Designed miniproteins, single chains, continued (2). Designs and how they scored, part 18

Each design is a single chain, and the fold is of that chain. pLDDT is the mean over its residues in the fold that is shown.

## One batch from the design tools (miniprotein)

Design m4561
Fold by ESMFold2-Fast:
Structure m4561 (fold): chain A 130 residues (1-130)
Amino acid sequence: AEFTALHLAAINGRLDEAEKLMKNGADVNAQVGFKGLSGYTPLHLAAYGGHLEIVEVLLKYGADVNAQEASEGYTPLHLAAREGHLEIVEVLLKTPGADVNAQDKFGKTPFDIALDNGHEEIAEVLQKAA
């Protein structure tokens, strides 16, 4: 499986394209199937890229907040915490069923990743949610 149009809209911050694709039945939980880059969903890519409004629309259309990609076991919350996207961290944490303590392949939580990357305010928000 390759990148879908929704993956590309999500990583590039193209909100109008992402909304149009979702209204036309795009799979919001589609996973990239490249050798060595597997399991990434549009929500992973929007969270990584800092695209808050796309994150919100993906969640509204039923994106899996706890999806783990196959290489490192990152959730969207791990990626938002790593990249320092505080408002995206807050939106993901407010999503029902969000696993704030999800562990990557090294046993690191989003809190650990935030601390490792010097994002103190994100680490504080994650600690209070745990």
Scores: mean pLDDT 89

Design m4562
Fold by ESMFold2-Fast:
Structure m4562 (fold): chain A 77 residues (1-77)
Amino acid sequence: MSFDATIVEVNPLSGIVTIDVGPSQGLKVGDRVRITVGDRSIEGVVVDVDEKNNLSWIEVEKGTLKEGQKVTVEILS
C-alpha cells in the first residue's frame, strides 16, 4: 500500500527525514519503505514513530530529499 506524504523535516547531519505518515497508516519501527519523488525512488528504514502526532522518522541510506517535498511512501516490509 502507498500513501501521499510530505517531508516535514530533514536532518542534514544524520540523513534522517520526518514524514507526516505514521502508525495510523501502519508504519512501524523497522519497516522498509520506498519514497518516490517524481520519477526518483529512494529506499529507507523507519527508525522511530510518533503515535500522538502521526509522524515517522526514516533513515534514508542514499538520495536527496528536501523539507516541504510532496512524496509517495510505499511500505515494503
Scores: mean pLDDT 80

Design m4563
Fold by ESMFold2-Fast:
Structure m4563 (fold): chain A 98 residues (1-98)
Amino acid sequence: SALEEAIANGLDVNAQDENGNTLLHYALYRGDVERVRTLLANGADILAKDRFGETLVDPDKETGLSPYDMALPGTPEERREEVRALLEELRERRAALT
């Protein structure tokens, strides 16, 4: 894929944009399970914080929703179950780091 070629050519998978979002944040917002798995396999940091200081897996203290819970309504229905399974895997990875 173009992503795998970019990583092979030296793309920093943990590079943040002006909002603090990494490629992993955007892949999850789109429900792109294949890109998420490729990024994780290449060292993507699930603890990367956006400009608001929130990670993909840490819930907002006021709402109880993480950034990825907010992405689920935008994910096509046919991919929501795949995204939910991936989010559970990310929660387990987060727990292992703390």
Scores: mean pLDDT 66

Design m4564
Fold by ESMFold2-Fast:
Structure m4564 (fold): chain A 151 residues (1-151)
Amino acid sequence: DDAEIHRELLRLYEEERYLELLERAAELLRTESDERLQRILAGVFPVLTRFLDILKEKGIEAALKYLEKEVELAKKNPSKEKLVELGLLAIWLARLGEFEKALKILDVMIETWGKEYPELVKKILLLTAEVAEEQGDLETAEKLRKMAEEL
């Protein structure tokens, strides 16, 4: 039931159980269709929801421009919630094969949150590495695992 899974993710988010949230969202990314994932994740993460709306209405270039703006805003006013949401966006971009864009977001995450929330940044890096490995990009997967070990 999509509504039940959506409520599970929303509960984990509201209870600040972010490591469990990232792990559960990554499981769904591996097992579920893109259409089903959009239904389950929509409304839980406001930046991700807006990114997906822009992607549908105006295309990938407009969506990426919006994402770049949100990344810069997160750098200037960082929060744990912004880290988690941008982390899920990086994992989503990696699933789409947009590894160059995902890596740029991950670099910002390491610089902005790597010292304050190393456990969350490590989890995001490792989940992104799993997606890269599943897509056959073993070089990117190895790079991300090494980056996680250095935190």
Scores: mean pLDDT 82

Design m4565
Fold by ESMFold2-Fast:
Structure m4565 (fold): chain A 94 residues (1-94)
Amino acid sequence: MYTLDDLLNTKDLLEGFKIVLQLLVADGSDENIERAFQAFDKDGDGVITKEELRELFRTVLGVEPSDEEVEEIIKLADKDGDGKIDLDEFKALL
């Protein structure tokens, strides 16, 4: 169960994530979305893992997200329930 403060903190982190995605994608073209996805997909397996998402928050936002915050972001993107973000799910976040 979330407290009001926990819910507000989660929403702020999610908004920061969306801002990062918008900065990387710029014009919203498929080409720029694919380039942004490849920048997060460090091992080239076609999915973004929890560790790659954590590294992005450390590098771009200068914050260390909790496991719960990373899980919540993955849940918003992950339509398949596999715990990873594929290109189609990534496009749906934008």
Scores: mean pLDDT 68

Design m4566
Fold by ESMFold2-Fast:
Structure m4566 (fold): chain A 68 residues (1-68)
Amino acid sequence: SQFSEAEIKEAFKLFDKDGNGYISAAELRTVMTSLGQPAGITDEMIREADIDGNGQINYEEFLTMMSR
């Protein structure tokens, strides 16, 4: 995989500004872009991970999405 678990975890923690265990879809787009992921693919992955459509992604959803 192009992304290590440590790199993914570090990125998530950096963008979990509220410390609530979630990052917003907008923050996740920034994280994915920083990891070299194209914006179009990123938006699709976010939509798939955010099954509730609330615009927030938890760490487990993020890790699952990135670990493909």
Scores: mean pLDDT 69

Design m4567
Fold by ESMFold2-Fast:
Structure m4567 (fold): chain A 116 residues (1-116)
Amino acid sequence: MDEFVEIAKLEDPEEAIEKLKSLLEKGYDVNAVDPETGETALHAVLKALRDSDDVEKIKRMLELLIEAGADVNALDKEGNSALDYLLQMESLTPEQREELLKYFNELVEKAKKKKA
């Protein structure tokens, strides 16, 4: 789980994306939960990006995790979903937050088509 946090904190978005993709290709279970927090990889990445204003990096990391089968409805031990974590990103402008939420919803809908 810590490896996802370290990858998300990389300032170079290309390096962050390459390392995240490599980790997912090794067969890591993206829906594995931290036994202390109940956080999944999706929660851990979004928490690490909470103070980031790099909308493009956030979008690319969300796409990789959701396409790898991340459960967007998974709740941590405090009852927070990935959407709740996105709403807590205070470094984004209102317009950037709306763009990110729209993109997140589009990724979720696209992922549903793979289960049919």
Scores: mean pLDDT 80

Design m4568
Fold by ESMFold2-Fast:
Structure m4568 (fold): chain A 110 residues (1-110)
Amino acid sequence: MEELKKKLEEAEKKGDKKEIAEILLKIGEIYFKEGDYEKAKEYYEKALKLAQEIGDNKLKARVLLNLGKVYLKMGDYEKAEFYALSVLDGSDDEELRKEAEEILKEIEEK
């Protein structure tokens, strides 16, 4: 985490929006693994804004998938479904689509 925050500061000094978004996504993934879903959501939302700004559709789909997973863990099934469907609408990546379908299946079991 400390090393990623240092890399984030360096990327911000360079103005590399793609690198900033990738680091924010990684920080969010660490908070998600630690069970800090509110912090994970905060970092994913920041990464999503940058991915949208630079037009990186693959990065956007990865962030949307992770937001779906966060909302699923938080018990917000309506938002989890929204983000999972957004991945399926916006991505042709087989692995991302499979993970989005797994979110939808999990919701159906609740």
Scores: mean pLDDT 86

Design m4569
Fold by ESMFold2-Fast:
Structure m4569 (fold): chain A 67 residues (1-67)
Amino acid sequence: MLRKQIESGDIGDDTDVNARDENGETPLHIAMRLGRLDVVEDLISRGADLDARNKEGRLPFQIGAEE
């Protein structure tokens, strides 16, 4: 599952870096929520959308500010 890959840092080449989960969250949203800055940088280098909004209209970089 996408979330489990982000939690473990095991981002494979086949991972869709702009895939959305049930909450409309991209891998960037999940990585920011988990504080996985190493994963955030990997996702950005793979072309992750920095302007992707989840179902609440939150950007990935806004997630950390709420915790």
Scores: mean pLDDT 71

Design m4570
Fold by ESMFold2-Fast:
Order: C-alpha cells, then structure tokens, then sequence
Structure m4570 (fold): chain A 103 residues (1-103)
C-alpha cells in the first residue's frame, strides 16, 4: 500500500514524526518491502532508537518478522550493526534470540 511504502521509507530515513503520523493514519506497522523487510527491520538496522521504541509500543508489531531472503529478524540486524540499546529493547519486547537464518 502507499501508506505502507511511505512508512518503510520514513523508518529508513529516521523521520520519527512522519512514522507517528502514518501509524495514526492507519498504516500497517508490519508493512513489508519486496524482501520482507518491515519498518522495525529498517529502524533497527540503521539505529533509529526512538522509532524502534515507537514501533514496539504500537499494538500488533511483529518483533520477530523475518526477511524473505535470509530469514533475518530486526534483532539480527541490530546485533550486526552493533546497536546495543536497540538489541536490549527488542529482547525486552520478546525477540527470539535463537531465531535461525534461512537454510
């Protein structure tokens, strides 16, 4: 959807107010791009801490969403990027620390 595509872009860019506005307008918080990357994947990979907090506080956010290529979750991307505070937030939100990559 157009709202979903805009939410993915806002999360990637670090635009907290646009992310908030799009969620309030009914954007799917679990919108996925062609690779299965969600707003939470993109915010976690880049290190947008406040956007990660907002997404995790939003009902229905899938903390364990896996991309369609590698099976990477937001937790995998945050760990790979060294975003320690985001790793802690994801684990507190129920992220599976033993989630396996696709074969």
Amino acid sequence: SELGERLLEAARRGDLEEVRRLIEQGADVNAADEYGLTPLHLAAAVGHLEIVKLLLSTPGTDVNAADTVTGRTPLHLAKEAGHEEIVKLLLEAGADENAQLNP
Scores: mean pLDDT 88

Design m4571
Fold by ESMFold2-Fast:
Order: C-alpha cells, then structure tokens, then sequence
Structure m4571 (fold): chain A 150 residues (1-150)
C-alpha cells in the first residue's frame, strides 16, 4: 500500500517534469518551502479556491463567453482560450497515463495547477500547490518527498 502510493507520486512528478519541463531544482525549492503541515494546508486551501475559479473560466470558454473567462483569469482572450485547450489536453493525458489510479477530483486539481504553470507563468504558485496536493494525497513528509526527487 505505502510502496504503491510512493510509486504513484513518483509517476506524477515524472509526468509534470515531462509535460512542463520542470527541473529537479524547481521541485526541490518548492518542497523546501512546505516545512509544516500548516504550510501544506494553506496551499491546499488556496489551490481549492483557484481551481474552482479556473474550472468556471474553462466552462465559459466552452460556452463562447471569452471576455468573461479572460476577466476571471486576468488575461487576454487569446490566453484564456489557450488555457482551456491546454487544461483539456493535460487532463486527457493524466486520464490516459494513470487510469483508475486517481479520482476525477484529483485529476482536475492536478490538471489546473499544471496548466497554470504552462500557460499563465504562475510557476512558483502552481508548483507549490502541485507539491502540496502530492503530499496530502500520499501522506508524505517534506523529507520523504525530497528523497523521491534526488
């Protein structure tokens, strides 16, 4: 059970590194900022609020409401369209590579953070939240997660 969870976390790290070009250095820096359970919970709370907002914006793009979606994200219409497209591509790739290993909610959460990293340039914010999701999902400490990225 524990070994299966560790392997799943490793596969998710490899996926983000492959899809977004995240370096081991960037991952280590993000993990080092999440020192306490309180740090992790703060990032998870902020992640939940952002995910709800970004999922709403994606739906608005699908409905042709581009100006409203762009306003919610705080970007141009062109960037809002690219965000929605990239989100669907990342989500589909996660579902294909990790079938039945992740809940739909976790897939959506991870796909939004990866898309924020790729499209919005919110690299540090997205990476911290991605790491916090992995720590929470895996029940992993800072030390355990650092060993996985060495």
Amino acid sequence: DRERVIELVRRLIDFFMEVAGVSREELKEAIEKLKTREDVLKELKESSETIRKMVTAVKLVEEGKYAEAAKIIGVSVATAKRFARTYQEVKAALEERLPDELTPEVIDNLAIEITMYLVLGRREEALLRFVAILMSMGGLSQEELLELVE
Scores: mean pLDDT 86

Design m4572
Fold by ESMFold2-Fast:
Structure m4572 (fold): chain A 61 residues (1-61)
Amino acid sequence: GPIYATASKAVPDVGPAILGFKVGDKLEILKEYSDGTAVARSLTTGKTGLVGLSDLENIER
């Protein structure tokens, strides 16, 4: 099923490749990488981009 996570910190929208979010935003993890990054979609904004897994909590599979 879909993998969900919650943002533990705020990340500003600084470019097209990096996903911006606010504390408490819900994200869907689309693909995880071994370097601690992932491609995720914000359930708040609908935007997709790269996230650091260290910025996320409560990962639900």
Scores: mean pLDDT 79

Design m4573
Fold by ESMFold2-Fast:
Structure m4573 (fold): chain A 62 residues (1-62)
Amino acid sequence: SLTGVTELHHAAVAGDLERVKELLEQGADVNAKNIFGKTPLDLARSVGHEEIAAVLEEAAKA
């Protein structure tokens, strides 16, 4: 994406937990920042997708 938005950002905002897990399995960059400096985790937290936020937090430790 021209805005730095990745598939992981999209899945996190959409609340698509299955897609988030699939993308993480494929090696998606959990630390990728969009043009506003937001990671997928930041977006999941802002929307209130708590389970997705927890999964992304755990992935960021690995």
Scores: mean pLDDT 80

Design m4574
Fold by ESMFold2-Fast:
Structure m4574 (fold): chain A 70 residues (1-70)
Amino acid sequence: MEEAFKEFDKDGDGTITKEELKEFLQSLGYNPTDEEIDEIIARFDKDGDGTLDFEEFVQLLKALGLEEYL
C-alpha cells in the first residue's frame, strides 16, 4: 500500500521532503518542530539527501506506530 506516500509526495519525484513530512504529521494532530523533523529525517534518510524515499517513509511510519496509514 503506497497511497499515503503518493498523497504526500507533492512533487511526484518519489521522495518526501522535510516540508511534506511536517505537513503530514500536522495532519495527524502532531505539532513537530523543524528540529524534530530534521532529527527524524537524519535517522531514516540513508542517502543523506534530506528526503525520505518510499521504503524510508514506511520504516518511519512503523517506528511511530502509524502502520494503518500505509
Scores: mean pLDDT 70

Design m4575
Fold by ESMFold2-Fast:
Structure m4575 (fold): chain A 59 residues (1-59)
Amino acid sequence: GSGEDVLALQQRLKDLGFYEGPVDGIYGSATEAAVKAFQAGFGLNVDGIAGPQTQALLK
């Protein structure tokens, strides 16, 4: 489900050093901030949304 997808996203961002919060499957402000930090680091549009382009770079 969507919570399982968020868990995978949080774990991947944590493995890459962008996320230090709990891996809880909740897309809160901490997860959004980590996505924005990742997007900024990789030259993507910083919107805080883990869309297809952001997810492709996390694989």
Scores: mean pLDDT 79

Design m4576
Fold by ESMFold2-Fast:
Structure m4576 (fold): chain A 60 residues (1-60)
Amino acid sequence: MGIKVRAIEDYTAQRPDELSLKKGDILEIIEVVDEDHVLAKSLKTGKSGLVPKRYLEEVE
């Protein structure tokens, strides 16, 4: 079972491999890529991409 996270703020993708987020969006972490980024899937859109970890909080 993947870890679920919530976007704490809006984020606009700056690169083609990133996801845009809206505050309150729920995502599932697929992989921790580095210190600052995770690969996540949006449960709202079904799209996957890189997300800066600072915009996410873990949820139950």
Scores: mean pLDDT 81

Design m4577
Fold by ESMFold2-Fast:
Structure m4577 (fold): chain A 87 residues (1-87)
Amino acid sequence: DPLLDELIEAVRTGSLEEAKKAIQRAKLAGIDLNARDPETGLTVLHIAARAGREELVELLKKYFNADPDAVDADGRTAEELAAEAGR
């Protein structure tokens, strides 16, 4: 999914503004944010949480109903990844 790929890249490496723009484009397109990145098995919520980007984590939950209980390849939730980033 080109919009999901763009969103993942912006959330991982982009500025907050770039990430917000990618999130808004994905929202308008009705993209499934619970879809996993085929390379990492991570959702966009996992990627934002692992990066310690709490504002993006909140936006994904509020605007996209991102699943906080989805687990990565190691069985970790986004909340667990956020806790590790906040150590």
Scores: mean pLDDT 74

Design m4578
Fold by ESMFold2-Fast:
Structure m4578 (fold): chain A 111 residues (1-111)
Amino acid sequence: DVEAQDENGETPLHKAARAGNLDKVQELLAEAKENGYDINAKTLPENGSLTALHYAAISGNLLVVEELIRAGADTTALDSNGNDAFQVALKENPDLPEELRNGLERLLREK
């Protein structure tokens, strides 16, 4: 259930994106489209106000990031510290391989 938020405000889409599970992300995005669920739902402010796109960027899974953006994920969404998905990825994974960092920048910051 795409709408079901746990005690931290995490939806199944947050959890699938964090896990880098492309198949589950695609399933949940199809369900969201059918039912009009908000794919930009944020976790609770005390838990960082993170979207599924923030978690996908942290996971470094470019295919999951691309699918979320294609589905209409808000690339400008800010966490509780004012960081977008690219900034959160760099903060949580400062040692990201250059190829993944460049891919994330292209997908999240391309004009």
Scores: mean pLDDT 81

Design m4579
Fold by ESMFold2-Fast:
Structure m4579 (fold): chain A 60 residues (1-60)
Amino acid sequence: SSGGEGLLKLAREGKLALVKEMLANGVDPTAKDANGRTPLDLALEEGHEEIAKVIEEAIA
């Protein structure tokens, strides 16, 4: 969905507050980009540990 694309971008960019806002608004935390990467994958690749933790909690 369109919300999923936004979450992918924010996770990569390290925008923790906006990531939390998107998740609170019901955005799917398992959305995938064109290469099959999830917001969790992007947060881990960029070293955004707190964002990765927040996304893991949303998936569980």
Scores: mean pLDDT 82

Design m4580
Fold by ESMFold2-Fast:
Structure m4580 (fold): chain A 126 residues (1-126)
Amino acid sequence: GLSAAELAAINAADADGRTPLHLAARAGDLERVRELLARGADVNARDILGLTPLHLAAGAGHLEVVRLLLENGADVNATSTQPSLPQLTPLHLAALAGHEEVVALLLENGADPDAKTSAGLTPADL
């Protein structure tokens, strides 16, 4: 079993609120994502912008990381929570970046195609 210190380290946030899972998801490090989730990493952890690991993986186009996060209970419709950001979902970030296979995977997993940013933009508008 993991020690309390090891569990705390798995979910420890940096100055931007980013956990190891955020960093691994952004990097597309599939094996590190798998290890962190197996060790009890919070799949829905939010950084200072309200972004989850799924937001970062989707925006970066890491299809297999997106799949693994969704299989582990990632909120497909998570929104950025900081008032200075649009209410961005993972689907908005994937669409903005042109990651068509990630867009398709998110939609297959219940992403809302009609979700609006604070500016009133849907993923199709990006």
Scores: mean pLDDT 84

Design m4581
Fold by ESMFold2-Fast:
Structure m4581 (fold): chain A 67 residues (1-67)
Amino acid sequence: MPPLTPLERRILHVLAREGPLTARQIAELLGVSQSTVTRHLRRLADMGAVERVRVSPTTTQYRLAPS
């Protein structure tokens, strides 16, 4: 698989520490735009590194994929 970017590594670290989070919460914790986080979360999901979890009709969280 292609190597992870520094931001993708930070996203995985935050999810490991804080548990399931929305893209907005990850963006606020990392000091980056939500659109930037969402783009990297899509790539991480395509790689099987994170899972998208729908917790309500309007709220989606992301968590680490089980190994």
Scores: mean pLDDT 81

Design m4582
Fold by ESMFold2-Fast:
Structure m4582 (fold): chain A 61 residues (1-61)
Amino acid sequence: VPGSVAVALKDYKAKNPLDLDVKKGERLEILKVVDDDWVLARLLSTGEIGLVPKKYLKVVS
């Protein structure tokens, strides 16, 4: 759901220029659900925006 906060369950290393590098335990704001596998998210610690696989995230709010 857009506007929800999620926590990274695992480290994700960006494979494409539009992807976010995410470390396990980081919090992200979900900005948009792109498809069944990907979300557009903002990293709360840095404000960086990019694509993250949904399977790496747990919604907490």
Scores: mean pLDDT 80

Design m4583
Fold by ESMFold2-Fast:
Structure m4583 (fold): chain A 92 residues (1-92)
Amino acid sequence: EEVEELLEEAERLLEEAERLLEEGRRAREEGRLEEARRLYEEAIRLAEEALRLAKEALKLAEEKEQILRAIALMLRAIGLILDAERNLRELE
């Protein structure tokens, strides 16, 4: 089903974005500020793509479970974008 593929891809991108955000935080703690910046920017890009896919899945979803899963992924993506943007601002 098309909706399931969109939801699975959004989840995959979001897991990768979360990993990059954590790697960025480690790079920042080690004073690798340019690497941290690149990792935060990549995390934002992947989370924005995940948000786009989750929104597309929501438009196509007819089952309550798919609708709720799409909404949960959208909220998770928005939270990650805001967190990564905050971390990026703290780099100077």
Scores: mean pLDDT 89

Design m4584
Fold by ESMFold2-Fast:
Structure m4584 (fold): chain A 100 residues (1-100)
Amino acid sequence: SLDEELLQAAYEGDVERVKELIEKGADINARDPKTGLTPLHLAAINGHLEVVKLLIEKGADITARAKGGFTPYQLALLLYQNEKQKKVADFLRVELNRLP
C-alpha cells in the first residue's frame, strides 16, 4: 500500500520518495501495525532530518505515540548515538514548543 511505502521511505530517509507518496495520497500518519510507529517516528529514530522537516511541514502528528507510548521526540532523544540523530532530537524539541 501507499502507507507501507511511506513508512519504508521515511525509514530509509528518501526525501524524494516521501514527497511523491504524500502527493499520491499516502496517510502521513500511517502506523506500522506491529509497532505503532509512524513515518515521523521512523525518520526521527534514523536521524533523517530532511524527511522529519518535510513530514512536519505536511502536517504529521508530532505528538503521536507508538505502542511503547513514545513520541517521535522521545524516541529520538532516548536513542541518538551520533550528531546527525541529535540534530533531529533538537529540531523536534523546537517544533514541540511551537504547538498551542
Scores: mean pLDDT 88

Design m4585
Fold by ESMFold2-Fast:
Structure m4585 (fold): chain A 120 residues (1-120)
Amino acid sequence: ATPLHLAAKGGHKEVVEFLLKALPKDEALEILSTPDPDNPEGDTPLHLAAKGGHKEVVEEILKFVELHGTEEQKKAIVNAQNKQGQNAFHLAIEGGHKEVAEELLKFEKENNIPYQPYTS
């Protein structure tokens, strides 16, 4: 796990903000699209934040990606699937984290990313 994976999992908004500002933008974007190798589900930082219901961490990640990511990176990060085929939105819904799900849906609409409905 990278420090960014650990901070996202723990819901540490200020640490996430610090790490995203301290890292080169390209490196930060790469880490945000990288599964945690120490996590059997292969969760990205966004997956870990959504799973934990960490709305403020989700907002910081999405803000960074919106400002600094390419259109392809925005889609890749927000639609990333773990080893179970779940994206961050699916994990937020399964955890009952309505506010996180609303932030993810808002990001998708504002960035013209197609909604991917949960399919069993």
Scores: mean pLDDT 82

Design m4586
Fold by ESMFold2-Fast:
Structure m4586 (fold): chain A 71 residues (1-71)
Amino acid sequence: MAEREPRPGEPSRATLLHLAARAGLLDLVRELLASGVADPNAQDSEGLTPLDLALEAGHEEIAALLREAQE
């Protein structure tokens, strides 16, 4: 289960895909994945993928898209 972890502002290693997933920018997520400029398996400084951030933010459609891209 999730442990309480301090959320230290914004991770310096977060990619644009991480930020788009957290912000709920579905069109941007699709474009980044389609153009191949973003790695859906990329981990930020906390070891979180864009999928993890989308799930935490409650963006189910983005989470489903990222899950498919990871598989």
Scores: mean pLDDT 73

Design m4587
Fold by ESMFold2-Fast:
Structure m4587 (fold): chain A 72 residues (1-72)
Amino acid sequence: SLEELKKEAEELKKELEEMRKKLSDDPEMVRRIDAVLKALDTALKSDDPQTIKDTIEAGKSVLEEGKKKLES
């Protein structure tokens, strides 16, 4: 549902904000996280389920890249 997608997007935003704090010394990752956080905000304002879903997938990809950086 749209409500479930919005909840997933809000939880993903929190995870990305925490990842940003952990990677604060990596300017490239900070910029990528900031870009996807802005995209999530825009998607949430669209009320379009497909746009929100696609942006969640993009955000999850950036979160996984951040996790990989922390494991290096």
Scores: mean pLDDT 86

Design m4588
Fold by ESMFold2-Fast:
Structure m4588 (fold): chain A 68 residues (1-68)
Amino acid sequence: LSPEQLELTARLFEAARNGDLETVRELLARGADASLINENGESALTLAIENGHEEIVEVLLEEARRRS
């Protein structure tokens, strides 16, 4: 992965945890990798689920379906 893609993905984890739907959409459009896990074994989807951000869960599930 490029340094830029890794930075976008790190921001995606933060946005998913915080419930920032607009930032999640922007980061995915810019190539953030929703399939990566952090040092704790958590994906952006896992963080959104654990923090109760239903709209972000929907967006990330649609992204996973699209990338099959």
Scores: mean pLDDT 80

Design m4589
Fold by ESMFold2-Fast:
Structure m4589 (fold): chain A 125 residues (1-125)
Amino acid sequence: SLDKRLLEAALAGQDDEVRVLLANGADVNASIPDPYLGGATPLHLAASAGHLEVVEVLLKYGADVNAQALLVPEVPPTLAGATPLHAAALAQGSLEIVEVLLKYGADVNAQDALGQTPLHLAALN
């Protein structure tokens, strides 16, 4: 599906493919309960992988900056209830990604399914 291709392209940092898929009607907030993709949105995957240009493209297309990742069976709950800002912090993401997420209204006090904020995840890694 277009949505699965968008999730995979975002994880891989394929900014041109992301633009093409979004232009062809892929859901910018796509989320599938898949063990490989972990119930994450494209913005979670791009932020966790450190792909700044993909993050910017997704936000420009209206990605939900405060989207919460789904709990997926058989996947560690690392991203369960997490926002893209949690994903960036956990991955020790670039300051530029954090700054872009904050500019688009990311909630620094958002709590994941374990009650952790993005700052808690940054401190653990």
Scores: mean pLDDT 80

Design m4590
Fold by ESMFold2-Fast:
Structure m4590 (fold): chain A 62 residues (1-62)
Amino acid sequence: FKVGDIVQALKDIPKANPKFLELKKGEKAEVLKVVGDDWLLVKSLETGEEGYVSKGMLEKIE
């Protein structure tokens, strides 16, 4: 993953805390920042909300 990539949720992702982004399976987001080994800061293309999502819950689409 890299900044500017479009990613898609592989499953429903709950908002576990205020810093995390809620996504439904199949919803798309843009990568804003790669954070450490396991996390991405993304922006929902549906809602415009920003938050952290685990890399393992996302698939890169182009």
Scores: mean pLDDT 78

Design m4591
Fold by ESMFold2-Fast:
Structure m4591 (fold): chain A 82 residues (1-82)
Amino acid sequence: MEEKRKEMEEHLKKAEESLKAGNYQEAIDHATKAAELGRDDPELVARALEILANAYEKMGLVDTAESLRQAAEDARALAEKR
């Protein structure tokens, strides 16, 4: 799983950088890929979902962002119980 974890963290980093730069679609693409790769890692999924929520909120999709934030909280709760 070492290469998969590195690839997930690389996508999370790119998503965060894209979000900060205002490239919201690029942030969504990278965060989505990180979430797919990290399906078995609730902590990484929570981070990816939080980036997705921020990107969608910046795009004006507030309801989608709220749903994603709730999903991120659920994933964080799973990670904390590990």
Scores: mean pLDDT 80

Design m4592
Fold by ESMFold2-Fast:
Structure m4592 (fold): chain A 104 residues (1-104)
Amino acid sequence: DVIERAAELVRRMEELAAEGRLEEAERLYYEGVVELARETGRSVESVLAMGVARVAGLPDEDALRAGELAEEMERAAREGAGEERRAELVARARELQARIEAAR
């Protein structure tokens, strides 16, 4: 399950960073998160967003939406999306962030 694998990677990276083991956290990013993104055909941002949402205790549906939003934001940035589209994505990101904060 990509959501559970992403959550495990996020948890381990946060633990390593809290211990000051920044090189090992960076290694997990490149060897774990990047590899999981490649294996699943997802962006790195999508995998991280899914993992963060699950670590916060959100259900699968919300973790998947977090990943989808991250991919849409990355695509919008790459394509030079206009002000209205960027405002829409920011509003959705704020709503998701509020749910993550509430789930803590």
Scores: mean pLDDT 81

